# Designed miniproteins, single chains, continued (4): the designs that were tried, part 113

Each design is a single chain, and the fold is of that chain. pLDDT is the mean over its residues in the fold that is shown.

## One batch from the design tools (miniprotein)

Design m15926
Fold by ESMFold2-Fast:
Structure m15926 (fold): chain A 115 residues (1-115)
Amino acid sequence: EKDEKFFEEELVRLALEGRLSLAVLAWIYRKKGYDFLAGLVLNLAPKYKDDPSVPLMEQIEKIVEDLEKLGYPVPPLPTREEVLAAVRDIESLLKERGQPVPDLLRRAIAELEAA
């Protein structure tokens, strides 16, 4: 399996590319021990790019539904609290690497805290 630092570098890359939904979902799956699903989500990068007009939770829900339709055994949808924690983890990884925090990520935190 992949080294922790390599996985973290992939999450940072996805967030910077406007693929925060994939980064968040992969991180949540990895934290829960679903390493296969976490790796699978990272490989979906060419198919999914975040729409700034769509809430992060809705974008994550669509990815999970697509995985279920493809026959993958997916765990229940992440809670709003799990998604917020994952977004904050990714923000910390970006800051630790001297990378700018994307507007999509800041907006996602604000929307998740307001609901």
Scores: mean pLDDT 83

Design m15927
Fold by ESMFold2-Fast:
Structure m15927 (fold): chain A 84 residues (1-84)
Amino acid sequence: PLPPLLQLKIDYEKGKKWRKEREEKIATLSPEQQAEVDKLRKKIDELNKEALDKINAGASQEEVDRIQKEIDELNKKIDEIVKA
């Protein structure tokens, strides 16, 4: 296995490349597809805020996991749009 610091650098570079490729794909989408992606991103932002508020309020792990699952489903929908 790689040293931890080298693994972190590799993971960071892979994530950076993935984010760049995703943004480039979004930029090539139709206006209608871009509007749908924007709508989904707004829902993800709202759910992230809700999750943070619930964590700060001492919510159960099950409640946080449910919100995270909703965020994952929305990200999956965005990925389906950008792959089309």
Scores: mean pLDDT 76

Design m15928
Fold by ESMFold2-Fast:
Structure m15928 (fold): chain A 89 residues (1-89)
Amino acid sequence: MTKENEELRKKFLELEIERYRSAGLTDVAEAMEAAYKADPSNTKKVEDAILAALRALPHLTPGQQQRIANLERDRKLEPEAEKRRKEIL
């Protein structure tokens, strides 16, 4: 990745963290921030942290349910994409 792509990715993650904090999802924001600080290059770890934090909530809003569904869909699609990449290489 270029320095420009690295900077854009950092900004997107910071905006997502701020968005969760603004929505009152402090636990999700903290989990995402901790995952990002531990490994800034690993977007999947950040997504895993969001999923785990959302699933741990006792009551889910429609927006939170949709976020879980989107992350689960992306997670299911990634193994297929990785498998296809390995077959081509």
Scores: mean pLDDT 67

Design m15929
Fold by ESMFold2-Fast:
Structure m15929 (fold): chain A 95 residues (1-95)
Amino acid sequence: SSENIKLIQDFSRQALSLYQQVQRERTQETQDKAIKQIEELTKKVLSKVKDKEAQELIKKGSDYFILAVRNPSYGEYYVLLGQGYLNQAITLLEK
């Protein structure tokens, strides 16, 4: 549905913003806060998206954003993978 697509798009934007903050600040506190927020956002999106294949793609996207946050010096690769999985979930839900 369009509502679920918007939720995934909003998740992707927020996760990217959290990664960029971690990349700027480079503190354990910012990293821990970002991971917690990504996990909370993931739980919220998964509570609304009921398609099982889309749920798996969202979980993979979330996991890659968490890896990016944990590895901010080379996290851009993980961000691209995370965005890729979330875009696959959007494409699946457009059908």
Scores: mean pLDDT 89

Design m15930
Fold by ESMFold2-Fast:
Structure m15930 (fold): chain A 111 residues (1-111)
Amino acid sequence: MEARELAEEAARLANEGRSREAAEKAREAAEKAREENDGVSAGRAGSAAASAAGKAAEEGDSEGAKRAAEAAREAAEAALSSKGRDGAIGASAAGSGYAGAEFSARLAEER
């Protein structure tokens, strides 16, 4: 499966509230995006991870939110390793996703 398809699956799982599964798929998407030098898909993976972190936080799942934040970090790293215009676009999207995911993870830890 290509990085783009994995990122789309991660987004779908996050929208369904399947936060831990979404984080896992986002992580797979980030790794595949790094292999393919696909900065855009890395950015999409980061956004999916941020959504997963938000859902996990909403559910009080601090472990799920933390896993999603880790997936978002890997997505940001994959985007930063990509070249050219697509790498820059992906890095911006993944960086925003990572920041949002970290915030959600911290929110889940604070009661």
Scores: mean pLDDT 79

Design m15931
Fold by ESMFold2-Fast:
Structure m15931 (fold): chain A 81 residues (1-81)
Amino acid sequence: SMETLQRQLQILDLLLEDPSISQREIGERLGISQATVSRHLRELERQGLVLDAERRADPEQILRLQMELSVKELEEAVKRV
């Protein structure tokens, strides 16, 4: 759960820096498979991330999800203390 949240936050950071970044490039930068990136992006889409026809995300949606996932990460960290 915590590792999933951290990975999703890392993916959102990359999308915010480069909205045109490919799933392959995300995988290369994070050291994970493109299939793993694709699975995380599907989960982010279920949480409200909308991608255009070129798979580019709206920066406002990225920032909203970063805030929501950061809160979840803090909640999980507090539960472990």
Scores: mean pLDDT 76

Design m15932
Fold by ESMFold2-Fast:
Structure m15932 (fold): chain A 97 residues (1-97)
Amino acid sequence: DAEEDIKLLEKWLEELLKKYPELPEEVKERLKRLVEEIKRLIREIYEHEKTDPERAAELERRAAEKVREMLALVAEAVYGISLEELEAALKALAEAL
């Protein structure tokens, strides 16, 4: 359900901003913009999923790119690291667990 996925994304952003209220306003506005773009893509994916699977797949790739942009922004703004460093750390933790 597109609206359930959208609500989860909105809740994630709300919780992130509550945990890090001191983030620069420019970063907060960029995160909000990326979330709104991802929400639009999610709705379009669900709309095309049954009627145009090729279009849905293209939209899924675009959504993945925007999610990577969002994660890169969080990694830099919150942790002071690159997305590649965050991904490496997460992989190391997954292998250790």
Scores: mean pLDDT 80

Design m15933
Fold by ESMFold2-Fast:
Structure m15933 (fold): chain A 74 residues (1-74)
Amino acid sequence: SLEEWLAELEEEARRIYEEGKRRGLSKEEILQRIAEKIEEKVREAWQRTTDPAERAALAAGAQAILDEIREKIE
């Protein structure tokens, strides 16, 4: 479901954030890695559906997660 996919995406972003902090990466480097992973996951999800409404919902949900992370890191 969309809710399950978004929850998995948030968890993946959290893992990248924790690993980046552990490795001493800058906030900018961590944000870049999270953004790249989110873009990858949206692209993979889009390959599993041709429904424009589902594609829009996936992209919007992913963007909301990225925006929330940007606010917390900046």
Scores: mean pLDDT 84

Design m15934
Fold by ESMFold2-Fast:
Structure m15934 (fold): chain A 68 residues (1-68)
Amino acid sequence: SMVKEMLEKGKKEGLKAGEEAMKRAIEEFKHLPEYIALMVGLAEGTAAYMETMIKTREAIKKAEEEAK
């Protein structure tokens, strides 16, 4: 549906904006070794989690549509 397509576009745009913000933060603090290691791990984990949640939500919607 159009509503589903617009929702998906919004989620992808939000994820992209978040990833760009994380890249900037990592670049800014790359000279702080111990803290950078922690922040890199958190940023990568958060990005992967968000991508997985978006894909999972989309898969659920598709399964519901196909079940009809």
Scores: mean pLDDT 69

Design m15935
Fold by ESMFold2-Fast:
Structure m15935 (fold): chain A 89 residues (1-89)
Amino acid sequence: SMKEEVLKRIEKLLEEIEREKEEVKEKAPKEIAEFAEKQLEKLRKKLEELRKKLEEGEISAEEAEFEIEILEGMFGIVRGVVELLMKKS
Protein backbone atom coordinates (compact mmCIF):
# COMPACT_ATOMS: atom_id res chain seq x y z
CA SER A 1 0.00 0.00 0.00
CA MET A 2 1.02 3.63 -0.43
CA LYS A 3 1.01 4.12 3.36
CA GLU A 4 3.45 1.20 3.82
CA GLU A 5 5.71 2.55 1.03
CA VAL A 6 5.78 6.04 2.64
CA LEU A 7 6.52 4.54 6.09
CA LYS A 8 9.44 2.59 4.56
CA ARG A 9 10.74 5.79 2.89
CA ILE A 10 10.56 7.60 6.27
CA GLU A 11 12.47 4.72 7.93
CA LYS A 12 15.12 4.73 5.17
CA LEU A 13 15.60 8.51 5.38
CA LEU A 14 15.91 8.36 9.20
CA GLU A 15 18.64 5.70 8.76
CA GLU A 16 20.42 7.88 6.15
CA ILE A 17 20.27 10.90 8.51
CA GLU A 18 21.87 8.88 11.36
CA ARG A 19 24.59 7.62 8.98
CA GLU A 20 25.29 11.17 7.78
CA LYS A 21 25.46 12.45 11.40
CA GLU A 22 28.06 9.77 12.27
CA GLU A 23 30.14 10.47 9.12
CA VAL A 24 30.13 14.24 9.68
CA LYS A 25 31.09 13.88 13.38
CA GLU A 26 34.01 11.62 12.39
CA LYS A 27 35.31 13.50 9.30
CA ALA A 28 34.17 17.15 9.34
CA PRO A 29 35.72 20.16 11.11
CA LYS A 30 33.78 21.13 14.28
CA GLU A 31 31.99 24.16 12.75
CA ILE A 32 30.76 22.13 9.73
CA ALA A 33 29.80 19.19 12.00
CA GLU A 34 27.76 21.50 14.29
CA PHE A 35 25.97 23.05 11.29
CA ALA A 36 25.19 19.63 9.77
CA GLU A 37 24.03 18.14 13.11
CA LYS A 38 21.63 21.08 13.64
CA GLN A 39 20.09 20.79 10.13
CA LEU A 40 19.89 16.97 10.28
CA GLU A 41 18.18 17.12 13.71
CA LYS A 42 15.53 19.48 12.25
CA LEU A 43 14.90 16.98 9.43
CA ARG A 44 14.71 14.05 11.91
CA LYS A 45 12.02 15.89 13.94
CA LYS A 46 9.99 16.66 10.78
CA LEU A 47 10.21 12.99 9.75
CA GLU A 48 9.03 11.85 13.21
CA GLU A 49 6.08 14.30 13.00
CA LEU A 50 5.22 13.04 9.49
CA ARG A 51 5.33 9.39 10.65
CA LYS A 52 3.09 10.19 13.66
CA LYS A 53 0.53 12.07 11.53
CA LEU A 54 0.41 9.26 8.97
CA GLU A 55 0.12 6.52 11.63
CA GLU A 56 -2.62 8.47 13.48
CA GLY A 57 -4.57 9.06 10.23
CA GLU A 58 -4.16 12.87 10.49
CA ILE A 59 -2.99 13.04 6.86
CA SER A 60 -3.63 10.95 3.72
CA ALA A 61 -0.99 8.64 2.22
CA GLU A 62 -0.93 10.94 -0.84
CA GLU A 63 -0.20 14.01 1.32
CA ALA A 64 2.49 12.05 3.19
CA GLU A 65 4.10 10.98 -0.12
CA PHE A 66 4.37 14.66 -1.13
CA GLU A 67 5.85 15.58 2.28
CA ILE A 68 8.44 12.75 2.20
CA GLU A 69 9.54 13.88 -1.30
CA ILE A 70 10.17 17.37 0.10
CA LEU A 71 12.08 16.01 3.12
CA GLU A 72 14.21 13.73 0.88
CA GLY A 73 15.03 16.83 -1.21
CA MET A 74 15.93 18.85 1.89
CA PHE A 75 18.26 16.05 3.05
CA GLY A 76 19.97 16.17 -0.38
CA ILE A 77 20.45 19.94 -0.03
CA VAL A 78 21.99 19.56 3.47
CA ARG A 79 24.40 16.88 2.16
CA GLY A 80 25.31 19.11 -0.81
CA VAL A 81 26.01 22.12 1.44
CA VAL A 82 28.19 19.98 3.75
CA GLU A 83 30.14 18.68 0.71
CA LEU A 84 30.74 22.23 -0.55
CA LEU A 85 31.85 23.44 2.91
CA MET A 86 34.23 20.46 3.21
CA LYS A 87 35.82 21.28 -0.19
CA LYS A 88 36.28 24.95 0.82
CA SER A 89 37.98 24.09 4.13
Scores: mean pLDDT 87

Design m15936
Fold by ESMFold2-Fast:
Structure m15936 (fold): chain A 94 residues (1-94)
Amino acid sequence: MIEVEIPEDASELVKELIEELKKKVQEIVEEGKRNNWSKEEILEKIEEEFKRAMVELLERLAGASNAERNAEFGQFVAAAGKLFKAAEKEIEKL
């Protein structure tokens, strides 16, 4: 399983989006393993989910102040980056 620590001071929005992203990434890796997908195809599908999650975060923050948007985005990017690195390591084991 892909494990990533979400910062305790992260907002509920960031925690929700990262947990959903983690679930989707795990589903993509497992589906790729079952269907014998290439590492490149698995990574492309994961990158698409990361882009989707980032768009959702920005849309949900559309009414927030610049300071709030920057803080939320920073927390999301930090957690998402750790998740992506963990996913890459898992895929390299395939």
Scores: mean pLDDT 80

Design m15937
Fold by ESMFold2-Fast:
Structure m15937 (fold): chain A 71 residues (1-71)
Amino acid sequence: PLSPLTEATLREIQRIVSEAVSRLPDEDQLAFLQRVAPLMQAAVAAARAGDERAREEHLERIRETAEELLS
């Protein structure tokens, strides 16, 4: 079983990634996923440690990466 914070973090990552991937052309989808993979790992690690600030900073970087590629 996951902590509530870890579960919420995974749900938010899934939401951001699914929305971005649905809007990106096929060739950009892999590049996006490769760029956000370390940020996703960092956000989950922060959530597991109970570090809400670090978690939100990593989630924000994922959002910024998605926005950059969608612009």
Scores: mean pLDDT 85

Design m15938
Fold by ESMFold2-Fast:
Structure m15938 (fold): chain A 74 residues (1-74)
Amino acid sequence: SKEEIEQEFDRRLAQVLHDGIRNRLSLEEMKARVREIHAEYRERLPELSEEEYERLLATSLAAADRVHAAYLAA
């Protein structure tokens, strides 16, 4: 279902952020993984528009920026 795909997507994105923190991935590496996950997600939800995918991707990339900035400030 769409809900199950969305839950898997959220879990995978959370894992990337956790891996970034624990394994000291660069912001660039985290963003690369985020883009890869979004590309895969796009294929699994063909009903989603290109604009919706772009918005979701921008949101996820912004989250990576915020997490990285918070850790640099600590």
Scores: mean pLDDT 77

Design m15939
Fold by ESMFold2-Fast:
Structure m15939 (fold): chain A 69 residues (1-69)
Amino acid sequence: SDELISKALKELAELIEKGASREEVIQEARKKVSSLPSLDDATRLAQTVGEALQLPREEAAKYLRKKAE
């Protein structure tokens, strides 16, 4: 559901803002993706996180927050 994706994206943005490493963000994202009940939702979350990880740290957090809305 959009609410579950939004929550996951906000939590990942918070991790980045608190100084979590790229590896920590990836591990948490994978855990969140595997917890989603829908394959479509899981794929969407994974794609959005992948896009964010192409950006500089500060921009990645902002991108995730924007997608969460």
Scores: mean pLDDT 84

Design m15940
Fold by ESMFold2-Fast:
Structure m15940 (fold): chain A 72 residues (1-72)
Amino acid sequence: MLSEEEKKALEEAYKKLDKNGDGVIPAIMLPGVLRELGLKFSVEEAQELVKLADKDGDGYIDKAEFEYLLSK
């Protein structure tokens, strides 16, 4: 499970990237969010996370989907 500190970092990263306030970010921005959280992923690992988070294939990731992935 994400710590309170990691959850707050995620909220701040999403606010920065979610300029429209929709609660989603473009999947291509996922590497930027991971860097804000201090996480290191290979290109292949980041692509796997995008596929798992973007379940509907619309190219966007919501905050809850991302939290679920980080909890594994």
Scores: mean pLDDT 68

Design m15941
Fold by ESMFold2-Fast:
Structure m15941 (fold): chain A 93 residues (1-93)
Amino acid sequence: MEKVIEALKKAQPEIDKLNAEYDRKIQEAVENGDEETAKKLEEQRDKAISELIRKALVEAGFSPEEADRITERLKEAAKKVEDFNKLIEEGRK
């Protein structure tokens, strides 16, 4: 587990940079009224971040198969937390 945390910490600056770059492009697409391009950029951002996490784990000494499993579980956990927070938000109405 320590290797996972360290790998993610090392990848964090690159993930932050990628998020900032895509946020800028998404905003430009929204300002131009191009909702389709904005959606595609959001999907590309998610995929790119997932690939960065996977690569960071492989560099930390995990096998590609282990890195894929960890990355998938992290995505599932993040989605469940987001969905849970949304449910709490909706339950307050």
Scores: mean pLDDT 74

Design m15942
Fold by ESMFold2-Fast:
Structure m15942 (fold): chain A 93 residues (1-93)
Amino acid sequence: SARERAEEETRRGAELAEAGGRLAAEGKAEGNAARYAGGVLLAIGGALGAALGVLRAGGDREQAQEAGRRAGEAAAKGDERAGEAARRAGEGV
């Protein structure tokens, strides 16, 4: 159903945000600025995906912002700055 697809988008968004945080951590450890930037962008995209998934599932803006914020927290486990960027992007929905 459309709701099941939207719930999957929210879950995948959160997973991408967490992966982005890990990729940013790897880039930082390696001194690889391109990998770090890629991780931050992936975290941002993941948080936006999570927030938009909530809206597509029929959730309101506050619920979407909460999903984006949680995705940002997942990204922050790898890199605090990637997590903050992801959180801001998710809250911007």
Scores: mean pLDDT 89

Design m15943
Fold by ESMFold2-Fast:
Structure m15943 (fold): chain A 69 residues (1-69)
Amino acid sequence: LLSAEELAKLTVEEAVAILSSLSLEQQLDYLNELYKINPEFARKVFDELVHSGQLPLTPELKELLDKLY
């Protein structure tokens, strides 16, 4: 499994494809780590996951959204 630092070196499309194969909990953990490393990249990945319908808008996601925007 790739680290968040390794994921941040990929394209947004590649990162989204990898995260989409993981559980919701793992996706949120990776997004929080990506935010610490590269907030702009994390935001783009988050937007793609939300637009594809992968992530339900839960309280945990809303908290992450508030950090990204």
Scores: mean pLDDT 74

Design m15944
Fold by ESMFold2-Fast:
Structure m15944 (fold): chain A 78 residues (1-78)
Amino acid sequence: MVSEELKKELEKLISKLSETGPSLGGVEDFIRDGKEEEALEQLKKAADEGVASKKQLLNLALMLSEEYAKELLEYLKK
């Protein structure tokens, strides 16, 4: 299914992003372990720290799921 393909694509993107900010590197580990909630927590932390743009973080959350993207969007509205 598309979901598994998206997880692999997300891992590749996160590997590139971790080259610009170490706080995003942990997301790859959580995705590999199937811990999508922990991956979302790392994205929220990266948003709070200003490591990446809100749009980029939202795109990564969307690759995990639409529900996680909505949750991150609500977090970013704070």
Scores: mean pLDDT 65

Design m15945
Fold by ESMFold2-Fast:
Structure m15945 (fold): chain A 104 residues (1-104)
Amino acid sequence: AMRARLAEVMTRVQAGEPLPEDTPEILRKMVEVVRERLAADPAGFGAALTVVANALEHYEQGKFEEALKIVEQAAEDLRDVAPEVAETLREIGKILKEYYEKKK
């Protein structure tokens, strides 16, 4: 369900459309952070959403540590070349950690 939701959400967000009401809370929060920080950078916006999609796929499979590594590695790789995308991914990593710790 999450992967299909991610594809729909990414399409709607790129089109400036509202998210479906049944969008998972974790995905909604991550999309809101990306939208707020990267609205003026379509390439960075797309890159951040791709990282979110990959991380949430691992999160849904119970691979929480791998999901966090995906986000943290992408943030590190982009630190010098796209600082605002890197900072956005660090904020996403904080959201992912919060949800993971509360789910334990």
Scores: mean pLDDT 76

Design m15946
Fold by ESMFold2-Fast:
Structure m15946 (fold): chain A 55 residues (1-55)
Amino acid sequence: EEERERVKENIKLGANWSDEEAEKAYEFGLKYAEDSRLGAQALASGVPEEAVRAA
């Protein structure tokens, strides 16, 4: 909940995305974090959705 808010805000600031876009990127990262540790590490470093998907 609080983690989601912070990650989402960081994505918005970095990419200047809408709230909806940031939320979608966060959810995408969560799925990869659950499936793979590499995905979690990429998300933690502020990597955009495109880069996470490419991995």
Scores: mean pLDDT 60

Design m15947
Fold by ESMFold2-Fast:
Structure m15947 (fold): chain A 79 residues (1-79)
Amino acid sequence: MSERIRALEEFVKEELEKKGKINEEGVYNLSEKVSIKVYKKNGEPVVEIIHDESVSIDELVEELSKYFGVSKSELYKRL
């Protein structure tokens, strides 16, 4: 589980870097059960996926796919 979450967090970081938003701190609500938190630790941007324990990896992939406008297959290749 944790390795797959880490891979998805790295994907989110890359997408935010491409959009020039990696330095924008805040919480992005993707759904009622899934959020992305962006913050700075010692000046470095950190991305965390916050999710309810009932949320599966497949549900995380679906929410990220919808939010960033990328295919699910692209996300699954990272897992």
Scores: mean pLDDT 81

Design m15948
Fold by ESMFold2-Fast:
Structure m15948 (fold): chain A 63 residues (1-63)
Amino acid sequence: APSLAEVAVKALGLLRANPERVFSAAELAELTGASRATVQRALDLLAEAGIVERTPEGYRLAA
């Protein structure tokens, strides 16, 4: 299984490549090949670090 760090790097890469797009945890799980639980943990860490923004519709790259 991919590590939390690998999933965080992949998710961040997708967000940086698509800075205008909001991604759901389910979409990022499909795109990274990781479980939704692992993606959710990675997104929570990135949001706490101020790298990604949590919205009602999903996650996007922070300004």
Scores: mean pLDDT 81

Design m15949
Fold by ESMFold2-Fast:
Structure m15949 (fold): chain A 55 residues (1-55)
Amino acid sequence: TAPEAANLALKFGLFLSTEFGLDPDVAASQILLLVKKGQATATDIKNLLKISGVV
């Protein structure tokens, strides 16, 4: 997967860990899995981070 998608997934995983108490590594892995399955794009993750105020 593209390095940008991996970095964005890690940032969003950390956000989910902080807000919802999820394991950040597990959350990031699940987000990357969605990207690999074509159910999400790096742009989708970036937009979610912007809406959440993280980036």
Scores: mean pLDDT 74

Design m15950
Fold by ESMFold2-Fast:
Structure m15950 (fold): chain A 94 residues (1-94)
Amino acid sequence: MPSAEEMLEELEKLFEEKKPKLSPEVEKTVREFIEQLREMVEEAKRTGDEELFELARGAAEYGIELLKNYESYSDKEFLSQVKGAITLLKKERE
């Protein structure tokens, strides 16, 4: 399976490709999600926490699936999903 770093890179690339189709609020929220994932990967590197790497990898995969299916969501539904993911990541980290 791809590493957390590889999944994060794939998510970032997909975000840049989709960016012109995203509303400003969606773009901002996805950027915040990516920033949370970067911080989680950095923390996992500092602590050697393999479970935290797996959480970051899974969250990045989830973000990729959401962005690939963006056209199937309303902005409200998409924002709800991403904001929910950000909240869960913050709880796992803090």
Scores: mean pLDDT 81

Design m15951
Fold by ESMFold2-Fast:
Structure m15951 (fold): chain A 64 residues (1-64)
Amino acid sequence: PLTLEQARVGLEVARGLLELAGPEAAAAYLDRALALAGGGRLSPEEAVALARSGDAEGLVRAGS
């Protein structure tokens, strides 16, 4: 499972990717991060929304 600290760092990286490379790159990054943590069930739209909001608790719940 993804920890709250990992979720916060992941969302900061995803936000940077969103600015630099767009929403598809940010979503792909978060999907891979969740998959490596044993989660891996996020739509690209959900991933982008979480990256924009910085909802670390939401990301942890989505990966649980």
Scores: mean pLDDT 77

Design m15952
Fold by ESMFold2-Fast:
Structure m15952 (fold): chain A 90 residues (1-90)
Amino acid sequence: SDIRKAVAEYVEWLEGRPATEAEQIGLLRSVVEQLYARGVLSEEEYRAIMEALDAGDLDRALELLAPHKEEVEKILKEQKELFEKGQEMA
């Protein structure tokens, strides 16, 4: 999955090591919360994805997120830019 690759690469960029499944799930929870807050996900989609993540079913969560791939990638890019700007101001 393109989303799986983007999530893994984001965690590897942040941590400087290969992403664990738990770290990928944690990042996806944050992304899903932001997608819901932005009105990208319906309440039903949000619940289904969060249930999959709570079960540790990363593959199911990624399947449910596939229609929203571009918005997921946008959130990851925005978070990376905010982190980089935060480091420049420190």
Scores: mean pLDDT 80

Design m15953
Fold by ESMFold2-Fast:
Structure m15953 (fold): chain A 65 residues (1-65)
Amino acid sequence: MLARIMRKNLEKGYEEAKKRGELTPEDEEAYQRAIENLDSIERMEKKPLTQEELDALAAERRARR
């Protein structure tokens, strides 16, 4: 959720800068890098199922068989 909000803010800022005519090649590279960082954060958040979450899934599976 956080990464998605940050992505929206980034896209909004990019479009605002584009409207102001202040986009430089450095700004485009910074934007690209920020997007890649957000993608990495999303992958990290997706990766760790905590032991608590695993236990919750096991309990739900036990209830359903």
Scores: mean pLDDT 70

Design m15954
Fold by ESMFold2-Fast:
Structure m15954 (fold): chain A 97 residues (1-97)
Amino acid sequence: SMEEDIREMRELGLSEEQIEELLKEFEREKKEVEEMIEAGVPEEELQKKVREALKRLAKRILIYAGAVSEAEAEAMSDEELQAKLAELSARVEAAKA
C-alpha cells in the first residue's frame, strides 16, 4: 500500500519533502504509462517504460537515503542498483532489531 511505502521511506531516513517529491514523480510516471496503455502501445514497450521508470525512482531513493551520490547513481549498473537496494533494506531491518 502507499502508506506502507511511505513508512518504509521514513525508515530509510527520507524527509517528508523528499517523500512528497518521490510520490509526485511516481504519479507522473504512472499517468504516462496509463496514457500509453490507452494509446495501444505494445506490451514490450510498456514493460520497458515501467522498468526504466522504476529504475529512476530506485536511484532517487538511494540518493535521498544517502546511500549513493547523484553521479554514482547515474553510473550504476542494474546489478549494482539491485545490490545497493538490498544493502539499504538490510541496514534498515538490522536497525529495528
Scores: mean pLDDT 80

Design m15955
Fold by ESMFold2-Fast:
Structure m15955 (fold): chain A 81 residues (1-81)
Amino acid sequence: GLLEKARKLLEEGEKLLKEGKEILKKYPDDREAVLRGIGLIIRGIGLIYEAYLLAEKLLKENPDDEEAWALLRRARELLGG
């Protein structure tokens, strides 16, 4: 369902965000690597934000969904940190 979709989006988004940031740290003077790193970060943020919106939707339907709350908190942390 939506919870599984939100989890998969968050996992993939976090992976892309980490990979992009790592490329920028290791190859700051490589223009091709920098562009690739930025692209991965943008995609990662987009997926994390989609997961955030799905978690909010789930919580609107069931405010006591502990797993949806955990997803929402993780998405906020990744987007704000």
Scores: mean pLDDT 88

Design m15956
Fold by ESMFold2-Fast:
Structure m15956 (fold): chain A 60 residues (1-60)
Amino acid sequence: GEEAIVAAMKAGGAVEVDEITLNPDLPEEVRKALEKAKLKIGSSAAATAVYRTVDELRRR
């Protein structure tokens, strides 16, 4: 869950959290993980990694 999102963001070179990252469609646990980590998606690679992790948590 949370640790996977943080790992994905850090691996992609994430920076400070920005409000554009959080969407109401995301599960609460995913939103909390992003807020707690205080990391911002700094690149397309990081964005893709985060979105895949979010999609997996949302589905299964």
Scores: mean pLDDT 56

Design m15957
Fold by ESMFold2-Fast:
Structure m15957 (fold): chain A 70 residues (1-70)
Amino acid sequence: LTQLLNQANQLRQDGQRQIQQVIDDSNRLINQATTDDQIRQYGQLLSQGLGRGARSSILSQQLIQNALNS
């Protein structure tokens, strides 16, 4: 019984790691698709008062949208 619980926990952890890899790969593809102009414009907005959190949130939103489209 204890062995089965341990195996179930390992399976969940493995699944989460696989999801993380997909997220990382998708984020790289989205970032590569972004033009240098868009990156520069967003950099200016960040320096004007938008925290790094705002950029991260926008990128996360794009990643989620891309995953829904795929």
Scores: mean pLDDT 57

Design m15958
Fold by ESMFold2-Fast:
Structure m15958 (fold): chain A 79 residues (1-79)
Amino acid sequence: AAELFRELARALAAGDVERAQALHAEAVAALREAGALAEVAAAIAPLYERGKAAKTEEEAVALAVEALEAAAATAAALA
């Protein structure tokens, strides 16, 4: 799961929406099977709240990448 979130962050930063959506679905499925979905969601919740206040697409993408890196770190710690 951690590697999938890092690949997702790279795809999102590159603007590859189709690849990002595919990697997101795969990462969520892997976390659900591992029982870690709730812990990863909790780890990114503060960044999600900051994302709601984002005034530019560039700021929103930067916060999304930060959230995905936090998700990757949390998933790695749970593995």
Scores: mean pLDDT 72

Design m15959
Fold by ESMFold2-Fast:
Structure m15959 (fold): chain A 87 residues (1-87)
Amino acid sequence: MEEERRKEEEQKEQARKEVEAVKKATLAKIEELKKAGDEEGLKKLKERAEKLIEEVKRALENREKYTPLEVYALELYLEALEEVLKE
């Protein structure tokens, strides 16, 4: 039984690392687009992020369809997307 808890914590740590990596890559892309003056690219990136936020929020409204790990990953991803849009 304790092995299941350890596996869950390891999976949560992996999910945190993966979400952080995606967030860093997205922030780097935003900086590149800003430096290039690509206003259309920035607009499309923000529109895509806003749609993903709505999709993740909708998934979380149906959290009973997901595993606890998937819900945790969705909550992390939502927080990362909202933080990216503040830039």
Scores: mean pLDDT 79

Design m15960
Fold by ESMFold2-Fast:
Structure m15960 (fold): chain A 64 residues (1-64)
Amino acid sequence: GTRTIVIEDPNGKTLTMELSDDAVVTVISSTLPEAEVEELKARISKVAANVPASRAAARALAAE
């Protein structure tokens, strides 16, 4: 399945992404600078690779 991840920075900018069960990250919308988006994508991909389910990765990144 696919999970939606929403990340907000301290300045109120938002990044919305979808994470697949195969640890593929797709950017849906972003108000963050491109450099920050790329760093967050790399981080999410690493977390997803270390967990068996996209749900677990999305929870860890979006909430805890």
Scores: mean pLDDT 67

